# Designed miniproteins, single chains, continued (2), part 21

Each design is a single chain, and the fold is of that chain. pLDDT is the mean over its residues in the fold that is shown.

## One batch from the design tools (miniprotein)

Design m4705
Fold by ESMFold2-Fast:
Structure m4705 (fold): chain A 94 residues (1-94)
Amino acid sequence: MLGYVLELIREKLKKENPDWSQEEIDKKVMEIAKKTREIAEKEGIDYTTKEGALKVARIALELAGFEEEEIEKVLKELEELYEEALKKEKELEE
């Protein structure tokens, strides 16, 4: 979900800007979240799908200034978490 990506963005901002207040970090994270949602809506991305969720995650990470190699690592981790969540949901319904 987008919340996990926003937490990664928050941690990156804290590490790169140790002099920033919590308020400044939260404001930047919220601005990235808003812009990500606007882009996803404009492009008609269905974030209820795995493919759509990964596209939304990529947009947020790019807006936060993540390097392509970092983005690829995060997307791979998110895909793994998505597959694990689907497996767990299926096991709970059986």
Scores: mean pLDDT 78

Design m4706
Fold by ESMFold2-Fast:
Order: C-alpha cells, then sequence, then structure tokens
Structure m4706 (fold): chain A 91 residues (1-91)
C-alpha cells in the first residue's frame, strides 16, 4: 500500500492511496477528526486502483488506511491497518 497526503491552501486535506496486490485485496480509507467527532467518510479502492479522498477541516485530521481482503464467501473483511497519517492545517 502506497499512501501520500497533502493540505491545500483552502484547508482541504487530501489523501492518495494506491494498492498493489491480488484482486482480492482492497484499501478502505477512513477519516477521523482530532478536534471533534469522527467524520466517517469511507472509500474503497481495489488492487491497481488509486483512491483520492478529501475532507475539509480547520484542525488536524487523521486518515486511516485499512487493508481489506475478500473472503471465499465474497465477504470483505479488515486484515490490518496499513497506514495512519495525521494532517495539519496549512501554515
Amino acid sequence: VEVSARVLPDGTHVTTVRLNGPPTHFVELRWLRADGPPVYITKRAGAGETLVSSVSSSGPVRAVAVLMEKQADGKIVPVMVAATLTLHAPP
């Protein structure tokens, strides 16, 4: 899993995630605000896909990338936390 993050001049926090792996693997991106209740914006990308997600915040925001796996029964389950990033408002 490759993860990169940036903050735009308007305070928008942008996370880019790319997964290299078998077709049964997915990455799920979750947003958590450090200064308030979690902003639960969930997006999922499959192997070979690039996921771009953004959230607006005046304070620090945590992005959590979770590696998911598709089981034999078709159910997608979390395997591990692949990355955690803390994004700060721009200077």
Scores: mean pLDDT 66

Design m4707
Fold by ESMFold2-Fast:
Structure m4707 (fold): chain A 91 residues (1-91)
Amino acid sequence: AAARLRAAEALAILLVYERADAVAEALGLDPEEVRAAYAPLVPAAREIVAAAPAEVVEALRPLAEELAEAAAAGDLEAAERARAALIEAAR
């Protein structure tokens, strides 16, 4: 449970960071502030994903991608639904 949740959080961090400029544009935020908020979390997130079982990463990645894509599109309702689904899958 706790290990799956950490993997889910790590995937969400990495995928949002990859889309930081698009997320910032969609939400009317400063891209530098979005990058600065996520950058310190990226090394630990990479280590967590690398250490997680492949089956766990494969199960959680599509849900984390939906969250990151919704955030990049500025669709907050879709982002909230994707986040809830990701948390539930990680329990």
Scores: mean pLDDT 83

Design m4708
Fold by ESMFold2-Fast:
Structure m4708 (fold): chain A 108 residues (1-108)
Amino acid sequence: IEETVQKVLELVREFIERAFEAAKTKKVEDLREVLDALIRELDAGLSELLDGELVAQLTMVASTMVDEIVELAEKNGYFDEEKVKELLEKGFELMEKIIKEWAEEKLA
């Protein structure tokens, strides 16, 4: 369980760095590609090792980030890097919180 928690946190942190780098391009497609890769890694790569509820929750947060970023860009007609970064920070903070709360329940 501790090794699984560390692996999941490491994966999320790796994708945080990738997502913020992608945001610098100011292209929705670059961000979508990174977040879709995170969703694939969470669903296909970790589903056999993790609780299905945890995988579903993390996938939902990642999918919501993609949808919100796409909607923001389409609604505004431009890529707002500042607001995109705020959405990424909020989404990844929620993912780390979900992982930590899951770990506390399983280690209790």
Scores: mean pLDDT 76

Design m4709
Fold by ESMFold2-Fast:
Order: structure tokens, then sequence, then C-alpha cells
Structure m4709 (fold): chain A 85 residues (1-85)
């Protein structure tokens, strides 16, 4: 169990890097890209602070939901749907 948490922690930065690469290929405004990067970095720090894999998964689900809701508030409904996948 403990080893599984460390494996997830090691892979999170790689998954975020892949997401940032995909975002960079999009025609998103620069300000939005910077905001997304900030949100993802904050999410990563919160996830890495969790002690259990179960808590990390729960927090990840909540963070994705919060991010989607924030994007909808900003009028970015199509982008919010992408974060639901």
Amino acid sequence: MAADKEAVRARLPEQLAAFEENAAKSDLPEELKEWLREQLLAALERLLAQESLEEMEKLAKELLKELAEELEKRGLEELAKLFRE
C-alpha cells in the first residue's frame, strides 16, 4: 500500500506535463493557459500532501469537479467538459 502511494506521486508530474503539452497545442488565450497551470500546480501540491491513495483519488475527483465548475463560471463550458473526461 505505501509503495503504491509513492508510485502515484511519481507519476502525477508526468501526467501534468502531458496535460500541459496538450493545452499548449490548443488555441487557448495565454492568460487562461497561465491560470490553468497555476491551478494544476496547486492541485498537485494538495494531492502529494495526502497520506493515503484513497484520499488522493477522492481529492483528485473533487479538484477536477472544482476546476470544471470554475471554468463554467468563466464562460468556458466546452473546456470544462474536457476536464470531465
Scores: mean pLDDT 68

Design m4710
Fold by ESMFold2-Fast:
Structure m4710 (fold): chain A 91 residues (1-91)
Amino acid sequence: MIEEIAIRAVREFLEKTGLDKITAENAIEAGLAVARALADEGILTERQASMAGLLAGEEIKKAVEKEGPLTAEEAGRIAAEAVERFLASLP
């Protein structure tokens, strides 16, 4: 469920920006878009969304720097994993 929401959020972000791939320049914005979508679904609080989005964006950026530009599916999966790790660190 988190992965599906994350992939959809990245696809919508790419459509909105007129881009076909996630790059290092837009990775943080993509992570924030995922966190916003998860907050809208009640999975993250507003306070959690900012931190989770930045963490997701950082992980996406690292992946782009190693592998080159990412699809929505690839970036969304990375963002979902980062958010799941963030949530696992909470009580």
Scores: mean pLDDT 86

Design m4711
Fold by ESMFold2-Fast:
Structure m4711 (fold): chain A 75 residues (1-75)
Amino acid sequence: GKTLKLTLVGNDGTEKVLEAESADELLEKALKWLDEHGDKSNVTLYVGDKLRIIGAVLEAELTGKSEVTVEVSLK
């Protein structure tokens, strides 16, 4: 199948590229990485980052986009 690519861009300029052949696998990888590296000191921003990642990956899957970028807050 077509590979889905997600680029997570941190507020510090850090970039993390994740690739998977399914939205489910990409979401598992992205949410795990955000759990390890995301700024949890601001819960509203952290939850917002999770929801934006979920929305972006699902929209890409449904619309046939191969690549999406989401800005996130890192610790």
Scores: mean pLDDT 84

Design m4712
Fold by ESMFold2-Fast:
Structure m4712 (fold): chain A 68 residues (1-68)
Amino acid sequence: SVMELLQEKVKELSEVMSDEQVKYFAHVALALLNGEISLAEAEARLRAVLSPEQHALAVEYMREILAS
C-alpha cells in the first residue's frame, strides 16, 4: 500500500536525516498525496530544510511513492 511504502521510506530516511527532517518529509509527502500541494511545491519545501544530498534522495522517494 501507499502508506506502507511511505512508512518504509521514512524508516530508511531516519538513517540519514534528523527526526525533525524525517517528520517534515512525511508531512510534505502526505500533503502531496492528498493533492494539497504540487510536486514542485513539495520539492521547494523540502529544499528549504534538507541538504542537497538529502533533497535528491527525498525527491526520488516521493516519486516512488507517487508511482505506487
Scores: mean pLDDT 86

Design m4713
Fold by ESMFold2-Fast:
Structure m4713 (fold): chain A 61 residues (1-61)
Amino acid sequence: SKLMEEIDEAMTRIVKEVSYIGAKNKKSEEFAEKIRELIDELAARGASPLEIAKEAKKFEE
């Protein structure tokens, strides 16, 4: 779906930013991995794209 492509782009952006900052803190890098895993789990569980976006928003600080 088109929205899935948009989510993939957003996730890529988040991973890039967290990786850059994560150099200062290993915890940030580990957290990025958890976020990706959670998004994948939600998608596998049949969550709507909107619901996945809302969950991703919870992890955007």
Scores: mean pLDDT 62

Design m4714
Fold by ESMFold2-Fast:
Structure m4714 (fold): chain A 89 residues (1-89)
Amino acid sequence: GSMKLEEEIKKLEEEIKKIKEELKNSDVSDDVRSMINDLLKKAEEYIKKKELELAQLYIDSAKEILKSSDKKAVTIYVATALHATSLEL
């Protein structure tokens, strides 16, 4: 129903907001910051399309990158893109 969808969207938007706040207070490289921002932008685009599973995938990947080393960030980013492509096919 529409009410349940609205609650799930609100939850995803709150997760994005929390990641943005954590990112603002983090000492990550500019490259890692850019990757996280790109993943969050894709999550917001999928929320607008009501593709909530894809939105959650990008949000979870942004969280993992934020907690990882710079060397792992690229691997997580690439793995996310491959997984998202598999869900769209």
Scores: mean pLDDT 80

Design m4715
Fold by ESMFold2-Fast:
Structure m4715 (fold): chain A 110 residues (1-110)
Amino acid sequence: DRELILRAIGGILRAIGLLIDLELNPEKYDPVAKEALEAVLEGFKKALETGDEKLLDVAEEALEAVEKGLYEASGEKKEKIFELALEAAKYALEGNYDKARELLEEAFKL
């Protein structure tokens, strides 16, 4: 599916861009955010390789959670969003999409 391929590539490029932004801007650097972005990047790569639309959807949601943490949150909420996004991405990589979505719902409520 061309749409899946383009969405996965778009997600890969977005995740790489954010990883570069963290390295170039030390004030934005957070080790949990970096680990979450690396896990999300693996999710997009696996979705591209397998054609798994459920993994793609969850990887996109996890990326949006990391972006919320980077640009819309501060203090303890920011740290919690990164932790939730990282755990969600790890569950998604294991194929546990229900648990990943539960964690992302919590992140988006913060």
Scores: mean pLDDT 90

Design m4716
Fold by ESMFold2-Fast:
Structure m4716 (fold): chain A 109 residues (1-109)
Amino acid sequence: PEVKVRLELVGDEVLRREERTHKVSDEELRKNGEVVLEERYEIYTEEPATLVVTVTSTGPYITAVEVFVNGELAASAISTKKDQPNRVRVELEAGTRHEVTVRVTLTPP
């Protein structure tokens, strides 16, 4: 499958948009029963902002999306694997740098 992680940082306006694409082998996914993808981001906020993470896949592969901020689980979504984009929202505090990790868990359809 192809997996897209779309990150959008929203304050009074859209501050950042980024999309990353991963290609995962269907054979590897079937052999291992699970594949975990991690994307790391460095995000600076001058004002409070909402981080919106949307994960999509070419087919029903996404089982979970978890967002970690500074190493702590901030938000998660468990997927129903039914064509719906998996979306997670996290509120980020003003005046600091945030280390964000997006973890996507894939299982065979």
Scores: mean pLDDT 80

Design m4717
Fold by ESMFold2-Fast:
Structure m4717 (fold): chain A 65 residues (1-65)
Amino acid sequence: SAALLARADELAAEGERLRKEGEKLIEQAKSTKDAGLYENMGRTKLLQAEKLDAESAALRKKAAA
């Protein structure tokens, strides 16, 4: 289904955005007084990115079936 592939692409793009934001926050944690807060925010975004990547992969597999 073209609709499933389009949704998979959308989820993958959102996941990439969240991963980039998470990595930036983890780097900021190394040089800030609020290191724990920034590290926690970054890790949360990285986990959300992994979830979206998994959902994207599942939709691509469903579209191929």
Scores: mean pLDDT 87

Design m4718
Fold by ESMFold2-Fast:
Structure m4718 (fold): chain A 96 residues (1-96)
Amino acid sequence: SGNDLVKKTRELAYETTMKLLKEGVDPLEAAREAAYKSLLESNNMWISNTTAGAIDGVFRALVEAGVPKDDAVVIAGTGAGLGTEEYLNSLVQNSL
């Protein structure tokens, strides 16, 4: 179901962000890569809903890792936006 796919995307984004932060990756770069990879693994045509799931997963991981909540909101939104754009570009190339 679409709800299961959003949940999967959220969980993958959370886990990937936590992994990257533990490896010392910059929070914005971790957010971008986590959103991109979670959307890619979900192979999803419902991009708006799954992007929201990716933002939620990244945000939760950033807050848990000790990023201030106000900064985590901006980083999760910006990074997930960048990762979503990369995913959308990959879909366009695969369709052409």
Scores: mean pLDDT 81

Design m4719
Fold by ESMFold2-Fast:
Structure m4719 (fold): chain A 100 residues (1-100)
Amino acid sequence: SVEAIYEELMKKLEEYLAKITDEKKREELREKFTREADLYKALLTTPDRAEQEALIREILEIAREEALENNDQQALADVEAVEKQPMETFIADVEALAAA
């Protein structure tokens, strides 16, 4: 199911990107979305706790970078609030999603 969801998301990404006329923006969005999608796929499929923790940190770093690039102070504050949560909270949510 995770693999099927990933394939459907990548298909929808390409359909969305085809509508963007600016080649530079298209490639930037492709790279950002693919990187994020790959991290979520890895997070939902890995049984290793340390790898789950590392992937969660990288996903949060991407969200922080996007908030800064967009000058979105609310998104940045939201990322910082999430970063203060205990890691076990995220791992429990990830395991629940992987089991669904």
Scores: mean pLDDT 76

Design m4720
Fold by ESMFold2-Fast:
Structure m4720 (fold): chain A 80 residues (1-80)
Amino acid sequence: SVREELRALVERVKELQATGQKDEDIEALSDREVVELSAAQLYLTTGDEELALELIELAREDPEAAKERLEAYLKELRAK
């Protein structure tokens, strides 16, 4: 399920944070992978599971639209 995939992505993000992986390592990732990892990180930061699940599902169907939605959300967060 998408919830199980989110849980796996959360564990991946935690592992990457623990090992000190940098944003530069993300440059080789696909748009879908970037959105999925970013959604898991947003869930860890905000607790918004619904948003994280929506972004993961959108990334599977339309990675470009998912990236646009993620960027819009991050822009809103930066404006606060």
Scores: mean pLDDT 74

Design m4721
Fold by ESMFold2-Fast:
Structure m4721 (fold): chain A 123 residues (1-123)
Amino acid sequence: DELMRRLIELEERAYEWYTEQARDPNASREERLLFGGLAVIEESHRDVLLEGLREKKYEKAFEVLLAGEEAALEYGLEHNKKKTPEMEKAIEIERLAIEAYKALLAKDYEKAEEILKKIEELL
C-alpha cells in the first residue's frame, strides 16, 4: 500500500506540474495544448489508483494505467512541436511511467523502484 500511495503522489505531482506549465502566461499555444492535454489525461490516473487501492485490485489498476500512459505518450509526441526542454521532460516522464507500470505488471519491483526514483527526480 506504500507503493500505491507513492504512485498516487507521483500522478498528482505530474498533474500539478502539467497544469502549471499549461497556465504559464508565457507558454506558447503548442505548450498549452501539450501540457493541458497531459494534465486532463493524468487527472483520471489518480482515481484509477485510489479505486485499485480500495478494492485491492492492483494488477487491474496497473493494466488500465499502462494503457492510459501509452495514450498520454502518443498525445505528447503528437503535440511536441516546439521541443522545449519542458516539453521534452514531459515526454521523458510519460516514457518512464509506461516502463514503471510494465515493471509492476511483471512484478519486477526492483526495476519499478529504479524507474519511480527517476520520475521523482524529474518532478
Scores: mean pLDDT 86

Design m4722
Fold by ESMFold2-Fast:
Structure m4722 (fold): chain A 80 residues (1-80)
Amino acid sequence: DEAKEYAYKTFFEEAYKELGDEELAKEVTELVADEAVGLANLENNAEKATLEQVKEVLEKNKEELLKKAIERVKALKEAE
């Protein structure tokens, strides 16, 4: 999955810095990738967005996607 590979290169380090946990950082990274694919599909009215379209959504919405995914995963961590 090229979108997830790109997300790991771009978002994993920031998620790891915020959470301090490798497994949670992986969960955040995958959530960011999945959300970006969904948004790219909607914005381009496509059944499957291209990698370039997904990258564009990730770059345009980087802070928002990362913050939302971190908050969601932090809530799960705190609930344990």
Scores: mean pLDDT 76

Design m4723
Fold by ESMFold2-Fast:
Structure m4723 (fold): chain A 85 residues (1-85)
Amino acid sequence: MSDEQTLHRIGLIRRYMDGLLTVLSQTTDPQERRQMLQDEIDRLRKLRSQETDPTVRDFIDRVVQILEDGLRNDLSPEEIRQRLR
């Protein structure tokens, strides 16, 4: 795959994550926020299983690790966003 296609797919994941984190910042129910993070982890793991580009797979693995840390340590949406930078 071309570097341009790799960067484009990473950019799509980043934009989706930014949108999700914005919704999480507006969600007042802690249990609903935890469910949204778990649903996204499950979605990203499925996306990784379909991805053939190792750079995109590595990026997904990093995002999943950050979201799992968010669940374990009750990280704020802003803290998760900072870790994705």
Scores: mean pLDDT 83

Design m4724
Fold by ESMFold2-Fast:
Structure m4724 (fold): chain A 98 residues (1-98)
Amino acid sequence: LTPEEEADVWLALGDIYNALGKKDFEKGDYENAARSYEKAADQYVKAAELLTGERKQEAYRNAAIAYRNASVAYRKAGDTQKAEEMEKKAQELEEKAN
């Protein structure tokens, strides 16, 4: 696979986990929603590391959004430490997407 082809696979996997996170969040399964959003963000970061230019910045922005969603879900699940960790990761990625 080229780096771009590998990045496309990671982006697609990120989108799948993001959709699962949203579905679980809507059902009130906040712990599973949080884990899925965190996994989505991790896949978007992997994609970003293989990309350049605007696509790299977009992948970092999508990862930051997914970490923020994970933070909200962890907080609703009662896991304040994980929520704070996800917020910090989102902030760091927003700096990279600048």
Scores: mean pLDDT 91

Design m4725
Fold by ESMFold2-Fast:
Structure m4725 (fold): chain A 64 residues (1-64)
Amino acid sequence: SAAIGKEVRELIDQAAKAIKDGKYDEATKLIQQAMKLMSRLPQEEAERLWKEMFDAVEKALKER
């Protein structure tokens, strides 16, 4: 759903910020919450958000 997709993107953004701040435990918890919400979405939507999450995390780690 649109609401869950928005919540997942907000969690991804918060996780990326936490990574940049060196708060890896916080980032891990946010990623786990995002993954749990993605499991409730249709497969195609979940796959797109999973790719967005991987890209955001990778970028944040490189910018750290």
Scores: mean pLDDT 83

Design m4726
Fold by ESMFold2-Fast:
Structure m4726 (fold): chain A 90 residues (1-90)
Amino acid sequence: SDAEKTAEQAKEILLGLGELEEALKNKDFKKAKEYREKIIEIVKENPFMSEEEIKEIEKLLKNMLENPSKFEENKKKIEEIIQKVVEKAM
């Protein structure tokens, strides 16, 4: 179902954010960029994501790479968007 697929994609995004955090902590900017692109692809595949929500997530992910000290703040904003998308799919 679309709800099940959205829940699976939400889990993949959360795992990807954890991998992104670890890459940034280790200053592995190549891996950080790879995880960012992976998250963006998952977000773009979801049918309940609006173009505005996709753009906001892309902006937040970019800010996480540019300002690692604000990682948790930007992560929470992404998690809020993902929660709303999961609720739309239900």
Scores: mean pLDDT 86

Design m4727
Fold by ESMFold2-Fast:
Structure m4727 (fold): chain A 73 residues (1-73)
Amino acid sequence: SPLEKLRELIKRYHENVATMTDEEIDEFVEEFEKVIREMLKQDPALTDEQIDDIVEGWRDALREELRAKREAA
């Protein structure tokens, strides 16, 4: 399920973020975005526009957080 995939990604992220390259961070953010989009698309109450708004905001925040955590390590 997308939720289980999301939990797996969060765990792998916490274990590896300190050693990730910029390319790996970008790849991780893209993979995470795909999982979130698939999860949100399962809700018939959400429009494509609402899904885009949620994912865009969350994706940018995650990318910034990833880079900040890597720099702190």
Scores: mean pLDDT 76

Design m4728
Fold by ESMFold2-Fast:
Structure m4728 (fold): chain A 105 residues (1-105)
Amino acid sequence: SLEQDIATLDQLIDLLSQAGVALANKDYATYQSLYSQIQSLLAKLQKSSDPFIQNVAKDNQGLLAHAQALVDENTDDGIQKAQVLLLAMSGDAFVAKRRLENKLK
């Protein structure tokens, strides 16, 4: 349902924020736990009945994989670029959430 997708997007935004903080603190154990949870939420959103939400989830799955590759470089530059990608994903999720809220009236 749209309400379930909104709740999932809200959780996604929160987890992305936490992941960014974990990377800033070089807390990779927390980051990996959050990464797994974010992957799970994106997989759930790909099963949405709304094609727009399916596409947002698919695109953000690619961004998440790119962020992980940047973290795996084990450089300060890679971590900074990964944080920028997590912020971009949060923006995508926020826009998607607002679009669904507008459909509910």
Scores: mean pLDDT 89

Design m4729
Fold by ESMFold2-Fast:
Structure m4729 (fold): chain A 89 residues (1-89)
Amino acid sequence: MKKDDIEEVAKKLEEAAEKAREAGIEKAAEYLERARELLLKDPSKWKEAAKLLTEALKEAGKAGDVETEKKIGEAAKIFAKAYERNEKE
């Protein structure tokens, strides 16, 4: 994955983690922070990062916080597009 793609995904994961923390969904924030760290440390671990993102979305869904779910969904969309671009090359 290109550095610019990793930076964009990391930024979106950070924004989603801030929203989850504001909403008191601590578990979702933890998963999002771990996904961000994993991608920044080792971009080849994208599958593991995607699993963490999925767990964060489940936790936000359990809490019923639509705004946090939306932010996590935005991060997931950017993540998927970044991976698709890298896979084509």
Scores: mean pLDDT 79

Design m4730
Fold by ESMFold2-Fast:
Structure m4730 (fold): chain A 72 residues (1-72)
Amino acid sequence: EVEALYKGGMAALEYAKEYLPEEKLEELREQIERAYKEKNAVELSRLTQEVLDLLPEEKKPEALEAARKAAE
């Protein structure tokens, strides 16, 4: 569902704010919002994965859990 993917992506981005520069966070937020407006579930999923891939390896499981919880 597009809504669930959007909420998950935004939660992952919120978790990532301690690990990424403001410019990168803003760029990713704009991309996620655009994908949501276009109802592009594939792009939302890819963007969420991109956010996760930018995190330290040990933080990825926590970010993924936060994204899944927000998507509920």
Scores: mean pLDDT 80

Design m4731
Fold by ESMFold2-Fast:
Structure m4731 (fold): chain A 81 residues (1-81)
Amino acid sequence: KKFSVKDFNEVMGKFLSMLIKYFKLPEELTPEEIKELLIKASDPEDPEQLTPEVAEFFRKELGLKEKTLTWDQVLAALAAS
């Protein structure tokens, strides 16, 4: 699915807000802190996939059924909400 620039920004905002909640971080993050957050949420063996713990959090919050979640799947679910 293609997103408009506005939809993409809204989806990324929702996504980062959910990660901030999961990791119990401040709402205001620098670009470097955001990069570190994305690294922590990514599977080190497959950076396109979320860690199992983060994937379970998004499955519960977004009602997803997949055993593993890629960034693309989470972003698509947030764009549909």
Scores: mean pLDDT 70

Design m4732
Fold by ESMFold2-Fast:
Structure m4732 (fold): chain A 107 residues (1-107)
Amino acid sequence: SEFEEIVKELLDFLERVLEKARQYASPETVEKLQELLDKFREAAKTLSYEQFLEVAIEILDEMIELFREEAARSTDPEKQAALQGMIDDLETVRKRLEELLEALKKQ
């Protein structure tokens, strides 16, 4: 199903983001990201497709904010660039989810 395919694509994407975050983000930020990924997995198991997309967008917003805060605290330009790359990737995926949610709500 489309729902199952989107869940798999998002999990694969978010696991890659988390792995990269372990190189560039603080341990505290990584722990918060892991908690958000766990919430994502739970939402995928318990919610309808529409509800899942709404929660997934909220989780992506929280991840973006965590990376923005991490980048703002960093004095390392390479780390800031890596964090911005992850923010850009998350924003791209977020836009795709918003478009899917809008299409689903339009009947």
Scores: mean pLDDT 88

Design m4733
Fold by ESMFold2-Fast:
Structure m4733 (fold): chain A 90 residues (1-90)
Amino acid sequence: EREREFEREVTEGLLLIYIGILKIDAENAKKQGREEVAQKLTELIEAIENGDSEKARKLADEIVELTGDESYKRLVDRAIELRKKAEELA
């Protein structure tokens, strides 16, 4: 089923892009001395990779409170959706 395999590869690729953005943000936060933000971003990546949607959303809310960047809520919701879709297509 080539169509399903193609959708899985595209979905996994997009998920890796979102996770990559979070990893870059975590490294930048650490370099800036924002240890709490770096720690929460690292925990967020782990929650997304483990499929823990509740923990991921809670961490996104905490990161938004610390950074003022509402885009983390959208990024996390999209990453959770992609993770679930990739698992369903596997």
Scores: mean pLDDT 83

Design m4734
Fold by ESMFold2-Fast:
Structure m4734 (fold): chain A 87 residues (1-87)
Amino acid sequence: APSAEQQAALEARVAALEAELQARWAEALATTTPEEQRRIHEELLVEALRELLRLARELGTYELVLAEIRESAGPKTLAVLDELEAE
């Protein structure tokens, strides 16, 4: 199991990633066209899922996170997840 220090470091990294992705999406909504927003949204979704799954593997919670996403996610997220699992 990760130490309390390692857990805190991983949580900080996840929070930083969430903040970065949120800021990039907010900028896209303010500055780009709907066509560009669709592309950017897809790119951010792939990046977010890839990083989330990587962190879940590091924490030993991959199967739990995967099951939760499959239970709750919409069709676009599930399509990206299936593509990432096929890699």
Scores: mean pLDDT 75

Design m4735
Fold by ESMFold2-Fast:
Structure m4735 (fold): chain A 103 residues (1-103)
Amino acid sequence: ALTVDPSMPIASLEKMIEVYPQYREILEKALELAKEKRYFEAGDLLYDLSRDAPPELRIPLLHLAKAFYEKAGRIGLADSMTLELVFEGDHTVLDQVIHFMEE
């Protein structure tokens, strides 16, 4: 599966376009929004795509949406992406959910 680097979401998105050319049109739109510093719109577009995406793409798309929501300062939406990732079986974010729920 494609690994998303949340510290470099634009570079990760460019790599996703190369790996999944069948989603090029919508991924390039998200990339253009991110390059314009419209991070909320980029994250929202990627989240919407994740809802219709096959399981192997859903986790990478949710990680990208989370990273862009964090860049936009939409921490509540980023936390929602963390919960979605846990429900999809991504155990790498479980510690973030536990920390959030304890305090």
Scores: mean pLDDT 77

Design m4736
Fold by ESMFold2-Fast:
Structure m4736 (fold): chain A 77 residues (1-77)
Amino acid sequence: MLEELRREADELITEFEKLAEQAKNLGMDDLAKEIESFIEDFRKRVDEALAQGDVRAARIVLETARKKIEEFKKKLE
């Protein structure tokens, strides 16, 4: 279970990195910085939840990240 959650987190980080690259390519520097800041916060929250063995907290963090990916995609329209 924890290894599966870590893989899901890594996949989401890859998606955020793609969105940050897209924002930079479009000259949306402020949005790129916002996405990069979210990646840093997301990494810390995932690491904390997994270190504590808090599967429920980890799932909430992953769900919040999925919603943020959708939000950032809309901003890149």
Scores: mean pLDDT 85

Design m4737
Fold by ESMFold2-Fast:
Structure m4737 (fold): chain A 90 residues (1-90)
Amino acid sequence: YAEGVRKYIDEFKKNGDKEYADKAVELARESPFARAVAEGAFLTYAKQGDPAAKEALEKLRERDIQEMKAVGMSDEEIEEFKKTYEELLK
């Protein structure tokens, strides 16, 4: 899994094709570890202003929030997570 996510991110980096970013998100959605790997890579490109990377990062964050809610994390804890992510984008 993480290997497949990295392959799609490498293709995205090579040609800028949004389809590879979308495939990396789809594959990463299945594993918290794979999502962390994808988030780190897309965060770097999103900070550089890449709109496809920003969209991919937002989709991964939405999945993280869904899982946080599913395990009973409070709204306050979820807002803390969002703030931490926004700081990383600076």
Scores: mean pLDDT 77

